# Designed miniproteins, single chains, continued (5): the designs that were tried, part 108

Each design is a single chain, and the fold is of that chain. pLDDT is the mean over its residues in the fold that is shown.

## One batch from the design tools (miniprotein)

Design m19747
Fold by ESMFold2-Fast:
Structure m19747 (fold): chain A 87 residues (1-87)
Amino acid sequence: DIENLIKEGEKYYKEAKELIDNVKSREDLMKAVEAFSKFLIAYRKAIKLYEQLGKEDEAKQLRDDFLKRSAEFVKKIREATKKLENG
């Protein structure tokens, strides 16, 4: 079910975002990255299923959201990593 995959991805993205904003250690960073990875897996699977069903507009919309969220989160990983290196 594509809707369940999107819902799962949304849940993990929210979790990843909350975790990355509160990183105090390498272990916290790894938990944030793990949650983000689960978001990536769920969304990629949902996009692929939309493409297989010929729902090209829905696939594009979800892919555009996926790319935007991924870029923002990678920036947060970079910032958290620098903060851990400096203190």
Scores: mean pLDDT 87

Design m19748
Fold by ESMFold2-Fast:
Structure m19748 (fold): chain A 95 residues (1-95)
Amino acid sequence: MMKVVKAPTSDEIREIHLKILKGEEKFDAIETPEGVRILTKYGIDNVEDLSKRLGISPEDIIQRTGSGEAVFDLLVEAGLLTPEEVAVNRERFAR
């Protein structure tokens, strides 16, 4: 069953990204244009891939993904998002 995600909140984005980083979700399982656009840009399957790219332990990545904002900051450090793309995503999902 395809998972449909509507205009996710910052907390929902954090939950989705944390699940993807843990390998519990797939990018192609998220049906909303916003979710697909964000997650496909990350190009990661799980926390181990991000750990290898950043040189940070998987445990530290999980700890740092405690908020949607922290996930975006990690993805900028990994070179998967630009600061401009983070700003666009914050505008879309934050007030």
Scores: mean pLDDT 53

Design m19749
Fold by ESMFold2-Fast:
Structure m19749 (fold): chain A 97 residues (1-97)
Amino acid sequence: MIDEIISKLDKAIDAAIEGRMDKARQIIDDMLKEFGLSIDQVIDLLREAKKTSSPLKAEELDMYIRFLELYQQGTLTPFDAAAMVVELAVKRTIIRR
């Protein structure tokens, strides 16, 4: 389930970066319907997965959590989505040394 959620979120982030906010919303809504989950429940699942994850995986999960939190608040922009991906790339470089 978590890997399937991550796959859907990757597609939603890609759509958001492209400025296709309606497509990003559709992907998120379809994911929530498919798994029978609320956004809050998805965030909780990601937080639980983070507790047993490697440092690199934990940073990836933090990106998905932040994406969903901004989406839920109605404040997510294409710039925010792009900035999160760049921030993760920088953190991956630091963690990998």
Scores: mean pLDDT 82

Design m19750
Fold by ESMFold2-Fast:
Structure m19750 (fold): chain A 100 residues (1-100)
Amino acid sequence: SIRDKTLALLLKIAASATVFVGERMVKKMEEKKKQGLASEEEVEEIKRLLEEMKKLTEELEKLVDEYLETGDKEILEKAKEIFLELNELAAKMEKIVLKS
């Protein structure tokens, strides 16, 4: 349906936006580390979370593109599940930034 195709495109846009915010959080943590307000271990953990988010975003983009070609609702459901995992990683990243 047009509604499902619109949702798929919005998931792709939202995933890219989430990675953009994550990259800004990494830069903020690197700045805090230079000020002695964050540890090397906290910076490496947030970088690890960002790399996992980038991998999930790449997988999500491939699933969205496949859904737009095939119309297979199972692919759309898998894309939604990956988007939820992205949100969980983003929440973990936010907790590290706020704790520091």
Scores: mean pLDDT 88

Design m19751
Fold by ESMFold2-Fast:
Structure m19751 (fold): chain A 64 residues (1-64)
Amino acid sequence: MEPTMENILKENQLKGLGLSEEAKETLFKLTKNDLSKIQPVIAEMKTRGLPMDEESVKKLLEEM
């Protein structure tokens, strides 16, 4: 499957949310570039006030 320009733009917008490069890489690796899984993780991190780091991403992906 080939990524669309829309998916690439969404990925760049996630960087602007204060995610570290490592957190972003972990999100894409664990979700296999599925943006529908990435958006709920970021929303939950913000709702719970979690740090925007790799460990918080891993924990939330295990719950989803």
Scores: mean pLDDT 68

Design m19752
Fold by ESMFold2-Fast:
Structure m19752 (fold): chain A 89 residues (1-89)
Amino acid sequence: MEKAAEEEFRQASETSPALRYVLEASKKIKEGKFDEAKEYVKRALRLLYGGELTDEQIEEMAKEIVEEAKKNGGTVLSIVNALVKQLGK
């Protein structure tokens, strides 16, 4: 992912806690801390879709998002792409 895109996500995270959690999840995946990454993805999903998804749906989606992001280098873009795929189901 381009440095410019990462910086844009960082700036957006100042006004969007959900984007901050996605950025932290990317960092945790790159560090091999997959359980912590899943918790950050769950927090992002709750902020974006609070009331729309059940806790069980959030848990399952977060797990699948982290697994897909792991396969694609754990970048912020890989997490966003995995999240979009899960929402399209």
Scores: mean pLDDT 75

Design m19753
Fold by ESMFold2-Fast:
Structure m19753 (fold): chain A 55 residues (1-55)
Amino acid sequence: SLEDQIRQVEAEMRRVAAEIGAELDAPDPDEDRIAALQDELGRLHAQLQALRAQL
């Protein structure tokens, strides 16, 4: 269902956000990895908005 797709995207966003947080808390943060994860989070957010617009 559309609601199931929304829940899946929200779960993936939480995973990516947790990875960003873990990298920021690391002794030597990987700035390139953080940037890539932030880009992925942005794409997931856009996907979430598109799914919600279908409700």
Scores: mean pLDDT 88

Design m19754
Fold by ESMFold2-Fast:
Structure m19754 (fold): chain A 74 residues (1-74)
Amino acid sequence: MEERKRELEEEARRKERQMEEETEEARRITKEETEKVDSGEISVSEAAGRVLREVGEGTGALLEARRLRRELEA
């Protein structure tokens, strides 16, 4: 039953890469939204909403990667 381990490992690697990409995007969005707040272009609450959405996507990928890694270790 080696196929299941290979599938979980490959999926974990894909989720880890996705989390890495989402982390970089979240940093970029956070910086961009902070600059818009500083310039008065948007409100703090609007910026916070956008950042939370990006962080949520990255958090989802991270949690899924951790779940897959846990299955591999079990």
Scores: mean pLDDT 72

Design m19755
Fold by ESMFold2-Fast:
Structure m19755 (fold): chain A 93 residues (1-93)
Amino acid sequence: APSLQQIRDQIQAIFDQVAAQGDTISKQTAIDFLNQIAAIVGVDRSVQIRAMVDSQPGDFLTRQQVIDIVRRMADTIPDAAVRSIIIDVANSI
């Protein structure tokens, strides 16, 4: 299993990519990044991620909307240490 530090580093790399998109990101790109975060922490949330993204109006999400979706996804993670890492990294961007 990956260490908590490896999980943090991998999640940080994904969030750096999200930040590099600027203040607006396409829904498909957001889904891809959110699924990568879920895969890093060892969960399948593909249905929930698509539903949350598709509930937003238009073809793009703001950075804040992506952060809000990540926080909702984190709340479903049973490992408190992993959940804390996701929230901490999300709040850094």
Scores: mean pLDDT 83

Design m19756
Fold by ESMFold2-Fast:
Structure m19756 (fold): chain A 71 residues (1-71)
Amino acid sequence: MSLEERILKHMASLGLGAELSASALAKALGVSQSAVSRALRRLEERGLVGYDEYTKRYYITEKGLAYVESL
């Protein structure tokens, strides 16, 4: 399973509206923050996660949830 898939599954388990930092995801998944940040950027480019500029947190989109259900 790719890091991108692991991030999406973790975020999906918390549901819509859950906001996570790259550092929180890195700690939860046991991966470097730099690797998580790169994966989150790719997921955001694909529309599977969004970024809240006010909170500086990432969240899963409806499209991201649908993608996880297809895995």
Scores: mean pLDDT 85

Design m19757
Fold by ESMFold2-Fast:
Structure m19757 (fold): chain A 81 residues (1-81)
Amino acid sequence: GAEGAARSARGAAEAVREGRVPGPVGAASAGGAALAASRETGDEEAREAGRRALEVSRRGGGPEEGARAAEEAARAAERAA
């Protein structure tokens, strides 16, 4: 459900913060999870944050930009849940 998606998004953002994955990779994971939360809840902020994080990943954004996008996606997914 939405809580599971929020947990996945948070895990991805934490992995970036801990240096376990590159920012853009974490942004893709957190973005996908935020989109999943949006599908469960209809939350538009989670949809927007998820799409932005996926765009950062797709265009090869920098480590800091990816980390920021992953964190935004995780926060939006958590608020939606």
Scores: mean pLDDT 87

Design m19758
Fold by ESMFold2-Fast:
Structure m19758 (fold): chain A 68 residues (1-68)
Amino acid sequence: MEFEVDGDGPLFTVLAYSKVDVDALTERLLRAADIIAEDGGVSVRLVANEHNEEAAREAARKIRELRE
């Protein structure tokens, strides 16, 4: 599963190669989302294979909520 938040500024890429802690992943993405909300110039990209799609989906959902 793939998720990408586009903008301007620093790019954060999160790769989930093995089972990932959803809480830790969400926290890191939420910090990136805070920068996006403040500056509007941060891009975040989350990539996970089928083994990690659940964690990737949950983390991506959190950052999308902050954009809406």
Scores: mean pLDDT 53

Design m19759
Fold by ESMFold2-Fast:
Structure m19759 (fold): chain A 68 residues (1-68)
Amino acid sequence: SELERLLQRARERVQQRFGSWPPEQLQTVTSTVEDLVRYLHAQGFSEEEIEEVVDDVLRHLERHLKAR
């Protein structure tokens, strides 16, 4: 389904940016992003709009939390 593809892509983007982080933090980021994707999809946002929001959120998190 469209939702399953969006969730899979979101998980892949999280792994790409945060895959080296501690498992607990990686799981928290993954769950947060998955919930966001489900919420936006349920509200009728397009695939393009959802991908843009996910990218923006992940970019913000990476910028502020990446350095350890």
Scores: mean pLDDT 81

Design m19760
Fold by ESMFold2-Fast:
Structure m19760 (fold): chain A 96 residues (1-96)
Amino acid sequence: SAAARRQLLQEGADNAIGTINGATDQAIKQGNAAAKTKGPDVGAAVLQQARDQIQQMTQQGLQGLAGDPESAAKVQKAGDQALAQLDAALAAIKAA
């Protein structure tokens, strides 16, 4: 049914958002730890790799949500916020 399809798309979006947020938090922790122990260039490389992974995860999530613009918008917003957090962490490493 349309209601069952909508529910599955909403659950898919929530799972995608949780995965994006969790990956972002772990990447920032790993990038900061690498910057401290191996130097800022290594920490920056960790965050840049995570940025590329988050972009790919966001695009994959959006492909699954073509039938639900509201859920797609939530996943896009989570991806945009994740990239902003990674960019801020990267800038902080480069400024230190």
Scores: mean pLDDT 89

Design m19761
Fold by ESMFold2-Fast:
Structure m19761 (fold): chain A 90 residues (1-90)
Amino acid sequence: IRELAEEAARAVAAGDLERAEALAREIERRVEELLATGDPEKEAEAAAGRTYAAGLLQAGGVLRDTGDREAAERIVREGERLAEELAKKT
């Protein structure tokens, strides 16, 4: 999930909205798989993944609607920070 999130963040920075959205959707699918295991240890990883995906989709929306790359990059960075904090609180 982290590797997909990093790649998606790079796609947002490059203005590649299609790739960023595709990677965010892939992260969402991986999160659903983790949650389906019922493993409490994977629940924190799933929460981090959901936070990454939400931030990426929001950033993609901002880019698509406004073209503001700086705002989109800030959204991605905030989502990444929150996801890292969620992963550390295990």
Scores: mean pLDDT 74

Design m19762
Fold by ESMFold2-Fast:
Structure m19762 (fold): chain A 66 residues (1-66)
Amino acid sequence: MDEYFEKIEKEIEERFNKRDVVGMQKLLERIRALLATAKSIPDMPQSVLDKLDELLRKAEEKLKEL
């Protein structure tokens, strides 16, 4: 799971550096879908939910700067 979160963080930075608004919007939609799916799993660890929420917030903040 950690490698998956690292890949998402790298995608956020890469899309921001390229000023890829459309790519960032698509990534943000993917993170929202992942968070919704994770919240639907009864025994999902809070640490996973917190990390996905952190990534979502970071992507939203970066998109606002574009």
Scores: mean pLDDT 81

Design m19763
Fold by ESMFold2-Fast:
Structure m19763 (fold): chain A 67 residues (1-67)
Amino acid sequence: SHAGRGLEAAAELGRAGGGGAAASVAQMSKIYDGENMDKEAAERAAEAAREAGSEVGAQAALDAKNT
């Protein structure tokens, strides 16, 4: 999607700067620890990660929901 390319570039830039993907995962982890994340919230997080070009992040979010 058009929005995904911009978010993917931002994620790539963050990773080059030392862990944009790791920072995103850490932020989601705080949500999981502080709040009960239901199925819809997990799916939204996975969609956002995919739009950012983080297929690994999207898969991790879905796996966390199922496991």
Scores: mean pLDDT 52

Design m19764
Fold by ESMFold2-Fast:
Parts: structure tokens; sequence; C-alpha cells
Structure m19764 (fold): chain A 65 residues (1-65)
């Protein structure tokens, strides 16, 4: 069902947003590989590569819309 698919996608985005927020809150330097590994769910939702914390922040803001 399309509605169930949309709800599942929303919950998945919320989970990815939490992981992203945690990484941003840690304020530490992360490699692109570590970032992709830890935000794999968020990366899977993005049509663009997430290369750094700035890209991660921008994608997080996009997912909130």
Amino acid sequence: DRDEYIELGRRRREAAERVADELIAEGRSVSADELAERVGELAGLSPRPIRNIEDLRAELERLRR
C-alpha cells in the first residue's frame, strides 16, 4: 500500500536524521568512509553522495521538508 510505504519512508528518514544529528553534535572530524558507514540509511535515501558534515547537514535539512 502506498500510504504504508510513505509512512515507512518517513520513519526511516527520522531514524537517519537522529544518526546525522548525533554525528553533527559530536563535533568531531570524520572521514567520508566513516560518514557513509555510520549514515548508510541516510545515504541510501539521498540521490547525491554525502562527502562531509556540510553535505550531511544539507541533506538532513532536505529530509525535514
Scores: mean pLDDT 66

Design m19765
Fold by ESMFold2-Fast:
Structure m19765 (fold): chain A 97 residues (1-97)
Amino acid sequence: GEIEELVKKIFEIIDKLKSLTKDPKVLALLDELEKTIEELVKAGEEGDLLRMIGITLRGIGLILDLESLTKDPEVLELLEELHELFQKLVLLLLKQM
């Protein structure tokens, strides 16, 4: 479905971001973001729509923190793409309520 395709694309962009940086603070936040998406998948399997929304909003917060830590234009472009995917995910989840 659309949510599963968005989640796959989010994981692909996180993997790309991890390949572009050696900054341990950025890598730690990317690991936290990846774990956040893993929690989102689990909440989806459990049918917990409200928890999925909360987790997605937490992920947006992590993306904003990541954007504050880097000046790399390629990393910033991928973070903006992630932010747009997370916003689309929130809208799709709200439509299911």
Scores: mean pLDDT 88

Design m19766
Fold by ESMFold2-Fast:
Structure m19766 (fold): chain A 88 residues (1-88)
Amino acid sequence: LEEAQRKMEELLEKALEESPEMQERLERLVEELRERVPDEEALERGIRLAREVMGAAALLREEGRTEEAEKALEQLLEALLRALAEER
């Protein structure tokens, strides 16, 4: 359902744009990914995932669910660290 996916992407992007703190955290995470991920396709995939999770976390914070937002960010970092460990 392309329309529903589009609306979700717009909501996540807007929530991220309205949260300068989440944008700053995303920029730092992207810098980390650029340093550790040499494969261009994997880097783009990682950045996309990071943007989606950061957008979701920003939306959760707007709803007052700060603890859930921080947990989502922690899970993202753990997933990225595991992926890097598998690359060795």
Scores: mean pLDDT 73

Design m19767
Fold by ESMFold2-Fast:
Structure m19767 (fold): chain A 76 residues (1-76)
Amino acid sequence: MEEEIDVEVDLALAYIQAAVAMLSKNPKVREAARKALEELDQIDADYRAGKLTPEEARQRIAEVIDRLRKAIKEAE
């Protein structure tokens, strides 16, 4: 239960970060955010289907957010 709550919190925070990036005036940042949202949807679907453990889901979420942050810095 605790681990499931942690995954849900990580997903919620990741979706918020991607949604905020979608408000960027830079089209490259918006493209990176759109891709992040797509990857987060896939992680959520795989986790709900039992294809990912809580640890694996959290790791994949972190990787998506790291890629988004790098794309934002590269666009600056």
Scores: mean pLDDT 83

Design m19768
Fold by ESMFold2-Fast:
Structure m19768 (fold): chain A 96 residues (1-96)
Amino acid sequence: EQVAQQLSVLLESEDENVRNLASEALVELVKENPSLITYVAVPLLSSKNPEVQEKAAETLGKISQYLSEENKEILKEFANSYKNENVKQALLKGLE
């Protein structure tokens, strides 16, 4: 949980290389422990920075391939509650 939260903070970095490394680390973390998706998804979908939101959508799309059907449904519910249409559509498409 704490590691997932720390990586989510790094995704908001002004350094693009740091954001890319955080994205890859989050994908690997969820691949090793899929139950952590509920702790990762909220910070990623809650960002008010458009660049972070776009990177979050890409990251969650990559994560979706390692999720159980139950965890995919939880993530779809977060996407549907999110008002940013670009992040919502990218995430829903990634979960297909």
Scores: mean pLDDT 68

Design m19769
Fold by ESMFold2-Fast:
Structure m19769 (fold): chain A 75 residues (1-75)
Amino acid sequence: SELEEIEEEAEEALKNGDLEKLLEVYERAKPLVGEEAQEAYDAVVEAIEEAIKKGSKKIEEVLKILKKKIEEKVK
């Protein structure tokens, strides 16, 4: 299953702190995400991209960026 392959690759990327690989896996998974979840999915992808741009390899930085983006949208 393509979903099982994506899940396995995502877990491996997280274990290795490979945010670039995690971003690649998320981009590949985007067509499998329902329309209702697209906006939340795009926010996660943007948070990963921003963490990579800052030179971070930590999932905690991705979560911090994502939290800030969500807080800005809720108003």
Scores: mean pLDDT 72

Design m19770
Fold by ESMFold2-Fast:
Structure m19770 (fold): chain A 100 residues (1-100)
Amino acid sequence: MSVEELIEKIKEALENKDEKKFKEILDELRRVLPTLSEEEILELLKALAEMYFKSKDEKIKKKAEEAMLSVLHEAAQLLPEEVFQRLTEEVTRYIKELEE
């Protein structure tokens, strides 16, 4: 599965409020994360942050946050410390751009 396909599946599950599908996607996410590049992990995290900040639905926000924390947890275990730090700094900067 490409990171683009994964992002679209997450978005669809969140919009449809399909809890079972969302959990299935989180399991797939854990399996796919070790195969993703640093750039793809950053793209995924930015997409999840965007879903969180652009949504007006509290349930969608909560699930997007859950997915983002799951990705960050796995990335922290897979990536060298300096790479993970750079990644989180880039995501934090992107989040500041999304906040109003």
Scores: mean pLDDT 81

Design m19771
Fold by ESMFold2-Fast:
Structure m19771 (fold): chain A 65 residues (1-65)
Amino acid sequence: MEEALEKLREHALELKKEGRVEDVSVANGTVTVRLAKTSPAEEAAARRELQAAGNEAGVGVQVVP
């Protein structure tokens, strides 16, 4: 679980570097991601990518606007 959490956090940080995510935090085994204010289509794509990554890693992910 620790390795999966870190992998998901790194993925979210890459999205932050791309300007698609504003903030990333990790607490209690969950990665919480705040989406950057972009277009509705880009926000939906980022949300789907993060949810898919969380599902693949077996890690809880919470995506907030």
Scores: mean pLDDT 79

Design m19772
Fold by ESMFold2-Fast:
Structure m19772 (fold): chain A 89 residues (1-89)
Amino acid sequence: VSPLSMEELLLELAAELGLFPEQAPVPEEEFLARAIERARELGLDDEEAVRAALEFLISAGLLERTEAGEVYLTPLGVESLEALRARRA
């Protein structure tokens, strides 16, 4: 089994927090704080990599930022996460 990528970690966290397209989003800074803590638990102590992964996922359309500065998991993000989970199973 391949190690979890930073992008996959953020997508998994978004799903755990219930950040689906029609669910309540969370403030970006709260999501980042939770992602940084999760990364540290996995031995990935790189806050800059977490922030870079978030910006990449937003640019790729897997996560979206609201006008209120909140983030949520897009339908494309859900599909990508399901594909990643299938590869790990």
Scores: mean pLDDT 77

Design m19773
Fold by ESMFold2-Fast:
Structure m19773 (fold): chain A 85 residues (1-85)
Amino acid sequence: GLIDEIIDILMSTLKQAEDEIKKGQTEKAKKIILEGLDKIIDLLKKKGQEDIVNKLKSIKKKVEKESDGQKALDIFKDEVSKLFK
């Protein structure tokens, strides 16, 4: 179902971003987070979830403005988890 697809994208994105941060590749981690957000946005847009899409786009802008990969990951974890309670 839709929620399972979102969970799979979230788990994959988190694992890949955390692995890159452990390697000191914080810019690559940030790119992975942004790509994960885009996948979730595209999926929800196809399902007509416009309100959540707009919230995710706002989160994406916050991540894009954050220069530190760990802080970008923390924003992703905090903000996205609040949407999918």
Scores: mean pLDDT 83

Design m19774
Fold by ESMFold2-Fast:
Structure m19774 (fold): chain A 72 residues (1-72)
Amino acid sequence: MSLEEVEERVRRAAEEVRRTGRPRVLTFEVEDPEEAARIAERVAREHGLRAYVTVDGNTVTVVLLPADVEVR
């Protein structure tokens, strides 16, 4: 899987989490797991979400969570 595909999938999942308020878990097999992890964290942050990313060899697991309750 390419880094562009990782970004697309994380972005789509982030949009779903924002709309539904439900967590999503994504797993990727990539050649550049550290770069994929950084992309996932950035995309989640851009969407106001919290992300937990774990790397195991070439496998990257991303847990996307809704942001804490905002009182704005």
Scores: mean pLDDT 79

Design m19775
Fold by ESMFold2-Fast:
Structure m19775 (fold): chain A 88 residues (1-88)
Amino acid sequence: KSALSDIATSPHKGQWTVEEVKALVALSEEELNSLKDKTDPINNKPLQAEESVREPKSGRVFHKSSLLDMLEGAGTEEQIKAFLEKFG
């Protein structure tokens, strides 16, 4: 079972919504330094402050690039556009 499948279906009722993508917030260096786990759950790579976003419902933190790759593979065009408008 892939991490992408788990992220897509929980807590998001089977898929990310446009509203959930719009709710993502850029992570500050201070916020990154306060995390117990500084790894991206999608790809297990270290998180970088200027490249990281937090999902507020779950509190999970992702690289912008890995989350965009996940949305391109499993999301809708509207979700991708919402992400790029906010972070691209």
Scores: mean pLDDT 68

Design m19776
Fold by ESMFold2-Fast:
Structure m19776 (fold): chain A 86 residues (1-86)
Amino acid sequence: MSAEEQVAEAERALEEAERAIEEMRRAKAEGNAIAYTGAAIRLIGSLWNAHLLGRRAAEQGDPRGPELYERARRLAEEAGLELPEF
């Protein structure tokens, strides 16, 4: 995968993460534990993907890489989640 492809996929994953956070907020307001759990699983996967791809883009010398994995970390903190260390 090229650095440009890694950036594009990381950006898409961040968009998916933001949607999952919104779904979690809605599910919590509705008291829907099943919907909340599903959204949380999608959030974890999306943040993992964005963080990993952002780091890989940075390793290829793309200056957008650090911005992408830092955004993933901030979204994880907002959601009360810790991203795995890699």
Scores: mean pLDDT 81

Design m19777
Fold by ESMFold2-Fast:
Structure m19777 (fold): chain A 78 residues (1-78)
Amino acid sequence: GLEKAAAVGAALARYMRENGIEELELVYDLSNSEVPFEKAVELAEAAARGAEEADPELEARVEVDREKKKITLRLRRK
């Protein structure tokens, strides 16, 4: 659920900091997924917020392409 998604975001932020990664992009292709698209968007937003809470120097952006059923999570250090 949302708590697990936020925890994943926080883990990604820690991984980026520990490994000196300045930018990370994750693309979720949901065109063949059984997960409702709106639920996947909520999970991506929760992961973005979890990442920002874990590292205040990190910007998280979620880009949603409803036509292609794709969600992009971008994490970037300030």
Scores: mean pLDDT 84

Design m19778
Fold by ESMFold2-Fast:
Structure m19778 (fold): chain A 83 residues (1-83)
Amino acid sequence: MKIEIEVDVDKLLEAAEAAAYYAKQNGVEVTIRARAPRDDPRIDEMVEKAKELAEKYGLEVTVERREAPDGSLEVTITIKPKK
């Protein structure tokens, strides 16, 4: 089962933590998408949080950054249960 959500960058860290807990409890894949300015420090905070969540819950957590045509970044966080 795959769940996809979109959140404001202000809620990104909270959403990632909640999604990791949910993914661990239910054995499901969760994808979170957010849009942020290119130099937003919350993106780097999210990369560190992803490592923390992966270790804490035994999950595979990946953070992908892609430049949008308007100069912002599209941030995609994928949380997968381990095999």
Scores: mean pLDDT 80

Design m19779
Fold by ESMFold2-Fast:
Structure m19779 (fold): chain A 68 residues (1-68)
Amino acid sequence: SVEDVRLENFKQNILNGVPATSFVFYRHSSKETQKELEELIKDKNPDEKKVEELFNKYLNFLKTGKDE
């Protein structure tokens, strides 16, 4: 699915150490969400549940332009 492709790209960006500030939704996210994204990028074996949780926030941002 399109969501599966987006999730895989999201995971690869995290694993490749793409700066958190390169994610557009980072600028529109809470400080807590920004910190979670930064911590995942530094982790060599990120928790899949946390990756999916942040990915769902990203999908909501793409649909609404907001954290709601």
Scores: mean pLDDT 72

Design m19780
Fold by ESMFold2-Fast:
Structure m19780 (fold): chain A 58 residues (1-58)
Amino acid sequence: SEAEAREYLLRNGYEPTPERVAIVEEAERQAEEAMRAGRYDLLPEIAAQTRARLEELA
């Protein structure tokens, strides 16, 4: 959700811009899909990719 994405960004020292909110929301969707498919092995990769995308917007 937008509220959860904004909280995550603020907690990690990012300003919650629309671009950053969208990145976190996309990551949340990917993580939910991975968990529903039993692909817990993808969670670290999703987290790493999300961090890299947020850092690119610095």
Scores: mean pLDDT 83

Design m19781
Fold by ESMFold2-Fast:
Structure m19781 (fold): chain A 55 residues (1-55)
Amino acid sequence: SMAEEERKKRLLEEEIELGVREIEAAVKKVTGGDISAEFAELDARKAALAAEKAA
């Protein structure tokens, strides 16, 4: 259905966004930035996405 296709597209877009943010956080870490809050947010978002994909 169209609704299912849109849901899959949204989940894929969120996965891509999280991947980009992980790369950005890794760059900040190697350049000595404070990224503890960013890693906590990314972990929470990854857990939420995994739960939504399992539902």
Scores: mean pLDDT 79

